# Designs tried in a protein design run: designed miniproteins, single chains, continued (2). Part 87

Each design is a single chain, and the fold is of that chain. pLDDT is the mean over its residues in the fold that is shown.

## One batch from the design tools (miniprotein)

Design m7208
Fold by ESMFold2-Fast:
Structure m7208 (fold): chain A 66 residues (1-66)
Amino acid sequence: MEEARELAKKLDEESAKILEEALEAARGKSNVTQAVALYDAAKELKDAPEEIREKLLELARELARS
């Protein structure tokens, strides 16, 4: 989740808000719930750079395996 917050800093204002809201909603929840939040945020960030979206999906997979 810390890495996802760092990625938010590389996004435009609107995209960063979507990601930050998802991270806040998942805060203190299970790794699976956090992974789902990152996956859903990546799907909503259609206008964000593909590299950032792929990184978010990678982090979601890592959390889901934990």
Scores: mean pLDDT 78

Design m7209
Fold by ESMFold2-Fast:
Structure m7209 (fold): chain A 100 residues (1-100)
Amino acid sequence: MQLDTEALIAELRRLLAEAEALRAEVRAALAAATDPAIRARLAALAADVDALIADVRALIAALQARPATHDDLLRMIGLQLRLIGLAIDLERLREEQAAA
């Protein structure tokens, strides 16, 4: 199967927009947090989201310079799974903050 590099870049740009939206949500949650333990965990989550954004941007830059490979597709899937995990972590922290 021939990989469509432009389609992969488009999907990564969508993933980047979703990661940037999650970053804004984490920052809003951090600004509202009063519990020091929840605040520390939200700060760690913000750092993890920043790392994800950097990795997505790096993969986009690489694919703008060369054709996509199956390894790039696997990396994109890994980045999508990381975003889902971080979104779940934020929701759990919001639930813990509401219970405190």
Scores: mean pLDDT 88

Design m7210
Fold by ESMFold2-Fast:
Structure m7210 (fold): chain A 60 residues (1-60)
Amino acid sequence: SDLLERYRELQERLRELAERAKELAKQGDSPENVAERDELIEEMLRVAKEAVALQRQIAA
């Protein structure tokens, strides 16, 4: 039960992170915006990997 809820939360998180990345792209090239974008990309990769792992666990 918790695995399915976690998977849904990860998918919602990825959507939110993608929207945040789009907003940061509109705000220009400040060092803070670049750093936040890099952190966002790193988090998106981590969340995507966990979502794939959970999907495999649910399917197993």
Scores: mean pLDDT 81

Design m7211
Fold by ESMFold2-Fast:
Structure m7211 (fold): chain A 70 residues (1-70)
Amino acid sequence: MEEAEKYLLQGQIALEAGDRETAREYFVKAAEAAIKAGDTNLAYSAAVMLEALGDRETAEKYRKKIEELK
């Protein structure tokens, strides 16, 4: 599994466990790894999960980086 996919999965597992803070940390790692790999779709997925957690500022930061990749 690519690094970004691994982090996204770990974030989803943390959410299932009710650990929103750990989920947020993994979604941040997933977004960073996806951006580094040029995977805009996975980076968008991570940003959407961050918005769902209420972290709009971090999600917007990653959305700007994703637009730079297009």
Scores: mean pLDDT 81

Design m7212
Fold by ESMFold2-Fast:
Structure m7212 (fold): chain A 69 residues (1-69)
Amino acid sequence: SIEEELVELLGPLVRQYPDNPELQELLRRIDEKNPELARRILRAGLASTEPVEDPEKVLERARELIEKL
């Protein structure tokens, strides 16, 4: 699902780059549409061990998915 893909993509990003302004804006947009999904992403970040190789590419993919929410 789109929700599961967003959790997988953004969880590691929340862990490694919590203060990234683009990430914070995407989380705000997700929270406006689906607050439960935003909470799931934040919780996934706490459990994440995945390295983020290309944060810009992850953010671009997440923007595409948010348009479908």
Scores: mean pLDDT 83

Design m7213
Fold by ESMFold2-Fast:
Structure m7213 (fold): chain A 61 residues (1-61)
Amino acid sequence: SKEEKIAELEETKKRVIESVEKMGEVIAKTEGEEKGQEFRDKALAAIEEEYERQVAGIEAE
């Protein structure tokens, strides 16, 4: 169902965000806090945009 597809997508989004946060911490430690934050901001914005696009596609089926 559409509801099941969206629920699966939400779970995937949560795991991807967790990975981004971890990678951001590694970048902050190795390349500095500013670069870590820049990575997180860009990655999280891209994830949100893609999530909204995929949800809209599922709802339009």
Scores: mean pLDDT 85

Design m7215
Fold by ESMFold2-Fast:
Structure m7215 (fold): chain A 84 residues (1-84)
Amino acid sequence: MKELEELFKELEKEGEELLAAARPKMEALRAAGRREEAQRITIELLEKALERLREIAEKLGDEELLKQVEEALEKIREAKEKLK
């Protein structure tokens, strides 16, 4: 279980750091009317977080979580393609 605890700690830390770093930039872009760029940054961050969660789901053998994460990743990819 040590590996699982370490993965959860890494995920929480990485997610929090990414959101904290990106939030001011996204707010500045939205304030400047550059909402499409702010959306792209948000999508990229969500994609990274979901890929990390997929790794954890695979390690846990959680088929339900894995399916949900894969569906979310496909939706993120579709949104990314539409924004281009």
Scores: mean pLDDT 71

Design m7216
Fold by ESMFold2-Fast:
Structure m7216 (fold): chain A 75 residues (1-75)
Amino acid sequence: MRVVLRPRGISREEAAALVKQALDDAGYTNAEVRVEGDEVVITVPGADPQKVGEVIGALLAAHPELELVSAGFAP
């Protein structure tokens, strides 16, 4: 699973920390969260895209300062 988020009004580093915390709390401790330009790129190898999507969806609902750019299966 690969997800790309764009922070709006907060730092990229702060956005990355929020995403990493949410994924770790959900049990996705192998998630890679990277700051790339204006975007935060998340990769969760071998995870169910539906379950990761639920975690990210809940995070976005709680944090309107995060914008979803793309989400898809990463091979």
Scores: mean pLDDT 79

Design m7217
Fold by ESMFold2-Fast:
Structure m7217 (fold): chain A 86 residues (1-86)
Amino acid sequence: EVKVSVTAPVKDADGKYTVTMTAEGDPNQLLEIYWQTSSQSTPKLVKKALGEKKITATVSTDQPETYTVKAVSRSGGPSADKTATW
């Protein structure tokens, strides 16, 4: 089944926060990572790949805030999803 993890925001020298997201799934299925902050009404697709067991995506924000990361595994068979929040 699909797995998702997200790191705590890390502040850089420019005052921005970096968040790293990782998704693991079946390499025979399309694996997608979605990102949504508390200020956004809809999740945004950040990264997708076919044939990958594990994918990693990084986003930058102006400040740490509550966010939800969703990983989805899709194919002509069953879809699976998993969510993580910070």
Scores: mean pLDDT 71

Design m7218
Fold by ESMFold2-Fast:
Structure m7218 (fold): chain A 70 residues (1-70)
Amino acid sequence: LSRELELDIEHGVRLVALASTAQAEKNEVIKEGKKLGLSQEEIEKKLAEIDKRFEEEVARLEAEHAARLA
């Protein structure tokens, strides 16, 4: 495999892992929130924080991938 293809595969794996982690965190927040009797607004606020961190990490991985291909 070429270096470029290997880097693309690695990038894809990292994105999938990041998405899976974010989804697991969201599922845990919903589950724990319901167990603790948190309001819908409180749960949504926590989910928004996870989404923001996910977006920031995706942007970081995209920048790192671009730099590695340069």
Scores: mean pLDDT 82

Design m7219
Fold by ESMFold2-Fast:
Structure m7219 (fold): chain A 72 residues (1-72)
Amino acid sequence: EESEKIAEFIRDYTAARLLEKQGKYEEAAELYDKIGEKYNSPFAYRHAAELYEKAGNTEKAEEMRKKADEAS
């Protein structure tokens, strides 16, 4: 369970980082949102918010900040 959870986190995180490096901020933000939900991570939600802002999606960025506040 714990080992599988860590492996899944690394896989999801690696995919999100790859999209971010490619400048695909909206797609990267979607993956960080999923990471935040799966792992109850305020860090992931805050990162998703920053990426949504870079993508010009202010509505989703604000939604992610609310999720981060609720998860923290």
Scores: mean pLDDT 81

Design m7220
Fold by ESMFold2-Fast:
Structure m7220 (fold): chain A 67 residues (1-67)
Amino acid sequence: MSQEEINQLTIRAAKAILDGNDEEAVKIARTLAEKGYLDQVRALARVAEDAGHTKTAEAIRKILEEA
C-alpha cells in the first residue's frame, strides 16, 4: 500500500467518523491495522474520541489490541 493510499483511507475513515458512519470507519481502521499501519488507527481512535463518538473510539481501540 502506497503512502497516498494510506492517506486516502485515513481521510475517508475520519470523514466516516464525523458523518456518524461507524461501520465504514471501523472497516477502514481494521484494513489499516491488518496492513500494520497502527499509528493511523491510533489517530482515528483519537479523532472519534475528540468528536464525541465514544463507541466508535472503543471499537477502533479494540482493533488495535487485536492487531
Scores: mean pLDDT 83

Design m7221
Fold by ESMFold2-Fast:
Structure m7221 (fold): chain A 69 residues (1-69)
Amino acid sequence: MSAKELLEKGKKLNEEGKYEEAIEYYEKALELASDEEKPAVYKELAGAYANLGDAKKALEYLQKAEEAE
């Protein structure tokens, strides 16, 4: 499974309110992601953590997305 496919599965889980499961898929996507793909994964991780109420991790991943472009 590619980083893109894992990211898409995570997005579906996040849309269903399954934020913890979405994070697991985003973390797997990040392991397979190229440097070009990482910003998109970090942004989705930030969104999922924000939905979970973890503002600190949400901000951390937003910063990582910005640094990775």
Scores: mean pLDDT 84

Design m7222
Fold by ESMFold2-Fast:
Structure m7222 (fold): chain A 63 residues (1-63)
Amino acid sequence: SLTEEQKLNAIKAAKRALDAGMTLDEASAAGVKVAQEGINVDELTDEEIVALGRKAVAEGLLA
């Protein structure tokens, strides 16, 4: 199960990805990746969040 901190980081990552112009699917992927990796989103730039979201979508599409 995800911790409350991991859930909050996922929500913050998804919101920042949407604000940066990503699609809902890309933003959701960024949030999931941040939660799974235990990343502190406050330490990431918006560019890093966008890159992470795109990478997560690409990893899902390759399966």
Scores: mean pLDDT 79

Design m7223
Fold by ESMFold2-Fast:
Structure m7223 (fold): chain A 79 residues (1-79)
Amino acid sequence: AARKPTAREVFEALAREFGIELPEDAGVTEEDVQKLLDALANGDYEKAREILKEAAARPGPPSDRPIKGTTAEEFLAAL
């Protein structure tokens, strides 16, 4: 069975779909993933791109904590 993705892995997958380069040292958090998923759930792809760019510009260690909720797993499976 596939393990739950980390915040970094979810953000990397979505950044690729939006054509946004995510640096290896980007400080992606669970809150960033939640904001991104909320924007996508509302069909606000412009806001989703802004969230991705903002997180990509933020330095720090990526969150290794599993993201909560079925929505992220369903979204990644649909990619």
Scores: mean pLDDT 67

Design m7224
Fold by ESMFold2-Fast:
Structure m7224 (fold): chain A 62 residues (1-62)
Amino acid sequence: MKGDLYQALKDVEAPEPQGLSFKKGDLLEVLKEYPDGDLLARSLKTGKVGLVGKDLVEKVEN
């Protein structure tokens, strides 16, 4: 994987087109971190890329 591997801590339905929707336990590839605490991530389940809040996911690999 090109980015860091993270796991979703809960279900999220993004209200905006650039936001990433996911289910608890889904694996996300984090591509970029923003100063505001948002992450640019790709869902490994759906292949979609979008913004996700840092507090909604947890890093699973070093």
Scores: mean pLDDT 77

Design m7225
Fold by ESMFold2-Fast:
Structure m7225 (fold): chain A 76 residues (1-76)
Amino acid sequence: DVVDEAIERLRKVAAELAEKLLDQGKTSEARRIIDRGREKVAELRELAKKGVDPETIVQRANEAIEELKREAERAL
């Protein structure tokens, strides 16, 4: 399921970014990344529940991943 794969990828990226921030002693920034990742996952799941097409959900997941990457880079 492409939607489940996209959501799982978003979760993994958020976890990896948070781990990198923790390694740099950026504990509050790491927590922010985790919290934002969880919020984005919840949003995508709600879109899927409402019958939004899989292509749109995958696109939103990819956008969320890029947003988290930029936020983590800014926090470093």
Scores: mean pLDDT 87

Design m7226
Fold by ESMFold2-Fast:
Structure m7226 (fold): chain A 95 residues (1-95)
Amino acid sequence: GEEAIRAAGEAARAAVRGAPPERAALAAGGAIAAVGGAVSAALAEKLGDPELAREAAEAARAGAEAAARAGGTREAEEAARRAAEAAERAAERGE
């Protein structure tokens, strides 16, 4: 839960740093998607909904990949990846 939220904040901040405006916006969007997926997966785990947790984890992974492809900073890519990993762990515990 908290780990995903912290990774979220780091991804959002890093995504807008050091990139052209268009790429910064795309990287931020991907990071926000990864974050939303991680939060959703953690909540689904607490609610005992493994299917929702898996769907949220997939969304988080897609967001992290989108952030990486946008060519943001290394910090944004790492934070988005950590958010996706946290989402996957929540989905696994929800099973």
Scores: mean pLDDT 68

Design m7227
Fold by ESMFold2-Fast:
Structure m7227 (fold): chain A 59 residues (1-59)
Amino acid sequence: SAAAEAGAAAGAAAGAAAGGDPRTSQSVYNSTGFEAELGGDDVATAAAKGAAGGARGSL
């Protein structure tokens, strides 16, 4: 759904960008990005988990 997609994107951006250390986020993103090129779905799963964790952490 468009609402869920927007929420996941906003949460992931808040979590990744504002989550303290971009170097750690960059490392995780690179690993997940490489896996996504092979599997295609891992990025969506990682983004959803990042959004959930980041959103709670940002509170």
Scores: mean pLDDT 52

Design m7228
Fold by ESMFold2-Fast:
Structure m7228 (fold): chain A 73 residues (1-73)
Amino acid sequence: SLEEAQKAYEKGLQALRDNKLDEAIKYFEEAIKLAPEDSPLLATAYFNLADIYFARGEDEKAEEYVKKAKELE
């Protein structure tokens, strides 16, 4: 549901603030799984995953998430 997706997304943002990148990834992936197909939450969750993977030097994976986010606009 959208409400459960929003809760997962908020937990992901908190994990980012706490510098817990693995937890942030898990929560953003859960938010994507729970979000309705047409939810603007999907694009923001994909952009957050892209930022994390760029920070890890995983540029190709990060660029795939950017592409997914842009396709939802």
Scores: mean pLDDT 85

Design m7229
Fold by ESMFold2-Fast:
Structure m7229 (fold): chain A 61 residues (1-61)
Amino acid sequence: SVREKLEELLEGAEKLVNDPSASEEEKKTVAQILEALARAAEARGDEELARRAHELKSKAL
């Protein structure tokens, strides 16, 4: 499902954000991906997924 694919993307982004070897440029790119993910979740009415994406984006920056 689309929900499962969005969760896969969030899971991948979380691993990169929590990786101490990740560069600042990689983290900025992930923040942009997380913004798009949050918007997709909001469009679906998935407030929990949108919240998780926003929280992770804040941690990436």
Scores: mean pLDDT 83

Design m7230
Fold by ESMFold2-Fast:
Structure m7230 (fold): chain A 83 residues (1-83)
Amino acid sequence: MSPEELAEALREAARRARELAEKVLKELGNEEAAELLRRAAELLEEAAEAAAEGDLERARELAERAEELALEAARLALEALAE
């Protein structure tokens, strides 16, 4: 995968994370999970910029932080469903 291909993939991931945040807020009412997904999207956008500039180390670090936030959002959503 080239740096430019990675940047495009990360931008697409950020867009999908924002769409998921909107759905989580509107359909599940989970504001905390939605906010974590919005923050993950922001980090993925920053990772895409780093990847486009050839800074793959920074891109990876930012993407890993975004993954941590997305996993926390999933945990909060699952806890809400556990009754």
Scores: mean pLDDT 82

Design m7231
Fold by ESMFold2-Fast:
Structure m7231 (fold): chain A 78 residues (1-78)
Amino acid sequence: SESLKEALEEPRRLLEEGERLLREGRLEEALEKARRAIERIRELLRLGERTLPEEERRRLEELLRRAEELLRRIEEAM
């Protein structure tokens, strides 16, 4: 739905900021952004456990995988 697209904007922005900060070598700040993105995505999945359409759930799960991959790369660089 459109409201869910808007809700995805915050974690997407956090991921983009985290990826930029990682490229800049600002590892502690990148880590904070990645963790916040993961927490927000998990909260959205929890809130939508029984109400979220399959397509929107897949989008959230894909964003979660991206956030977890970013977190792993940051931790490996530290």
Scores: mean pLDDT 82

Design m7232
Fold by ESMFold2-Fast:
Structure m7232 (fold): chain A 55 residues (1-55)
Amino acid sequence: AEELLAYAEELLAEAEKYEEEAEKSEDELEKQELLGIAALLRAEAARLRKIAEEK
């Protein structure tokens, strides 16, 4: 359970880095791709947190 929570936190940190890079990008396509990656990382983190809360 603790390992899943730690991994979820790492995924959230990675998502924040991608979102920060997206903010610095002047290319709309690059920005959209970076935000898409961040969204996937956040979704996976939420899934892991739900599993950890189950047991």
Scores: mean pLDDT 81

Design m7233
Fold by ESMFold2-Fast:
Structure m7233 (fold): chain A 71 residues (1-71)
Amino acid sequence: ELSEKELKANQIIVKATNEAMDAAEAGDDERVQKIIERAKEELRKLGYPEEFVENAEKAIKTVADIAKAEA
């Protein structure tokens, strides 16, 4: 099973992804950016390397872009 740190990271990413999708569907690009930046800061606080943070950002952006295109 995932460590407590890994579970927290997953919770941050899932929450950010859902919030970013909602904001993107509404056309609120500023909110999408704020959600992503907040998630990146929280992942850094947990001690994740920049490569992991960048990968999470890319994943969230991809999902948000798809949601915006479908809206």
Scores: mean pLDDT 83

Design m7234
Fold by ESMFold2-Fast:
Structure m7234 (fold): chain A 55 residues (1-55)
Amino acid sequence: AKGAELATNCLACHTSVASLNQPAGGVDFATIVGKMPGMNNKQATDLEAYLKTLA
């Protein structure tokens, strides 16, 4: 899935998928996207969908 591919790229900088699924004490994806260079709304949506499958 595209979300899984995006998560793999993020894991190059983040240590684990748990780190991606528990960002900054409950901060939403809009705020996270604003802090990540090169990430757009489509990538944020794909990543969110992927992380939701792991919850």
Scores: mean pLDDT 56

Design m7235
Fold by ESMFold2-Fast:
Structure m7235 (fold): chain A 73 residues (1-73)
Amino acid sequence: GAQKALDSVDPEQAARDALETAERAVQIVKDGGSVSEATALTVAAMIQAALSGDEEALKRVRELAKEVDELIK
């Protein structure tokens, strides 16, 4: 199963994209941008990191998502 997902997803690139997306979400909040957009990006980044299978990337994305949550409080 999932041959198409494995064929189209580079796990290393997916992990990098997830981290970049999460960092962008933090920057959006720091710049006073859209909180809803930043929140959507953190969710997308967590999904991407989980799909990559990179536990370190997922951990870092979770830390960045928590930073976004703290900034919008």
Scores: mean pLDDT 77

Design m7236
Fold by ESMFold2-Fast:
Structure m7236 (fold): chain A 74 residues (1-74)
Amino acid sequence: MEEALRVAEEAVRLAGEIARLLAAGEEPPAELLERARELEERVRELAEKLSEEEKRELHERVGARLRELAAELA
């Protein structure tokens, strides 16, 4: 759980950086977009090893962070 949560938090932070750049009318660097994609894939792989309860907790935490990002953009 801890590893999946840590990587998911990194992915959300990068998503936030990308979202802020886009909101400011800036083009996110290709390297930043590639890094975000790599983290998303890693979260998916790690999530497959989690229990059903841990998967639910991860989903809830990631969902909450993504809702915060969406609210900033709305």
Scores: mean pLDDT 75

Design m7237
Fold by ESMFold2-Fast:
Structure m7237 (fold): chain A 60 residues (1-60)
Amino acid sequence: MDSTEVGVRLLLELGLSPEDASLVGRMIEEGKSADEIVEELRKRGVSEEKAKRVKELLLE
């Protein structure tokens, strides 16, 4: 499933924490939009720059 590959890229390429990468994977499985995922990461203290990169990766 693509969620596993996305999780690995978020952890290793973007430097996301394992907890935040896991949350993104779960939100993808639940059908959350890229904007909802970015908003949740921002609430968890992820920087605006990293959240923007996550959105770009999810929308490719």
Scores: mean pLDDT 74

Design m7238
Fold by ESMFold2-Fast:
Structure m7238 (fold): chain A 60 residues (1-60)
Amino acid sequence: SDAEEARREQALIDRARAREKQGLLSTPEEARVMTRAIYREKGFSEEEIEKAAEEVAAML
């Protein structure tokens, strides 16, 4: 269900934030999920969201 997918995505975001607090690098997938969530909340287009997610992941 959409609710189950959202819950799994939130778990990845929570994990990425916890790793940041410990000074650890996020995995590329964690970086993608977190970047998509942040940029979507800010009202960017899906094309801009995906580009930002891939650029952040490529730095890891």
Scores: mean pLDDT 75

Design m7239
Fold by ESMFold2-Fast:
Structure m7239 (fold): chain A 65 residues (1-65)
Amino acid sequence: AMKEEVERGVARIPELLAMVDRHPELGPEIKKVLERYLELAEQLGDEEAVRTFREAIAKIDEIDK
């Protein structure tokens, strides 16, 4: 279900951010994964998940500086 996919996405954020920190070259690919979860969260109307994914995407953009 879409809700379960969003919940799984939120649970994966710490691992995804750790991957980008260790391998900055993966930033664009992991950002795309988070953007897909953000779209699902927006469709679901899950405001907390939307904020969480936006924050994770912003952190990836900051690492790529």
Scores: mean pLDDT 81

Design m7240
Fold by ESMFold2-Fast:
Structure m7240 (fold): chain A 67 residues (1-67)
Amino acid sequence: DRARALEAARAYAQAQAESVGRTRGLGGAAGSARFVDDERILLTARAGDKVYELVISVDKLLEALEL
């Protein structure tokens, strides 16, 4: 289910943003995820002025989640 993949991606992005914020002493930690197409999700982890992006396959994420 694409919705479950997106929720898992959001949770991961948020955890990464919080980790970056703690490590660098930065506020405003925010993770987000969105579909870039029907097969891929863009993850964004932001803390202060630091931004990290990762594109992942929906199918690979669903396989990893056993969904």
Scores: mean pLDDT 76

Design m7241
Fold by ESMFold2-Fast:
Structure m7241 (fold): chain A 70 residues (1-70)
Amino acid sequence: GAAAEEKRKKILELIGEILRLIGEILDLERELERAEKEGDEERAERLRREIERKKEELKELMEELKKLDE
């Protein structure tokens, strides 16, 4: 049925968005590691805040995916 097909398409789109966001988080975590090793606390705090924000966005997308997969 059309509803099942549209649901599958939405799931694939969300998976793509989730994977992109995971990549962004990993890049930021690498930058955070460098900032921490350099003793740049101001940069480290900004990166931690940005990572936290993106992790919250990731959580929201995963919750949306879970709702569609039920």
Scores: mean pLDDT 85

Design m7242
Fold by ESMFold2-Fast:
Structure m7242 (fold): chain A 63 residues (1-63)
Amino acid sequence: MLSKEEAEEKLERIERNLPAILAGPEVVKRVAVKELDELLKQIDDPELVKRLEEIRDEILAAL
């Protein structure tokens, strides 16, 4: 599993790119969802899981 620090770094990168992902084509959104799914398998911090699930739901709603 990822450390909390590594998971936070990856999450911050996704959050930083979120406006571009939401404005982008479906392919970009699908790749982002895949990345979030892989992160969700590797973290157990409930705060980080909640943030990742919220971002994932936002991207899925934009599809």
Scores: mean pLDDT 80

Design m7243
Fold by ESMFold2-Fast:
Structure m7243 (fold): chain A 85 residues (1-85)
Amino acid sequence: MEELRREAVRKLAAGNILYVAGEITGDPELYRQAADVYEEAARLFEKAGDKELSVEAYRNAHIAYEKAGDTEKAEEMRKKAEELS
């Protein structure tokens, strides 16, 4: 479980960097990349048993997918965060 948690933390950090790049550039592809990486982090936190961090990562993915214009994925992430809350 330690390796899953470490990988989740690395992905969360990578998602944050991509999200900030999206904010600076306004590029929806950077927001989409951030969202995909946040979703991966959320799944890894979920597998590691870190429910609170998983919820936060899904919420970050939701916001990033909305910024990317992917409303279907954004809604999916919102529901996952609410389900785990």
Scores: mean pLDDT 88

Design m7244
Fold by ESMFold2-Fast:
Structure m7244 (fold): chain A 90 residues (1-90)
Amino acid sequence: SEEIYKEVLPLLQEIQELVRKAAEAKEAGDYRKAAELLREAARKARELAEKLEELAKRTGSEEAREAAEKAREGAEELEELARELEEKAE
């Protein structure tokens, strides 16, 4: 549990930073870079979901299970945004 928390917090911060950088790249018109950053954020969001699922299995925490589902949904949304931006990059 403690070890998962230690891994989860840095990963969440990395996701937030990548999303922020993607927004900045998009505002600058660099759609290719924005898409790349969003795909990296999506990959980390899936890692977050996996770690939260492991926490839920070990603790029986419903909150951790719900958080894992939200992280997985967030990853899918980030992947869709990346696809849209990749289309604009051409």
Scores: mean pLDDT 86

Design m7245
Fold by ESMFold2-Fast:
Structure m7245 (fold): chain A 84 residues (1-84)
Amino acid sequence: AALEEAERLLEKARELLAEGRYKEAAELALKALRAALRATKDKELILKAIGYILAAIGLKLLGDYKKAAEVAIEGAEEVLAEAR
């Protein structure tokens, strides 16, 4: 459930990023990354996911929604690849 949710959200976030909808892409990518975090029990992957979440939130606070989306997508992809 959490793994499948993360994959669906990640796919939609990538679509929004490609469409130039950076703010929406960043929000969905962060949701995907949080869902990926819930899917893993690996402590190193959990810490890595937290690092990506904090970086993406920081970029959003700075108004860099494109970079926030890219960072959150990268984090979700990495966590999902290792959690499978």
Scores: mean pLDDT 83

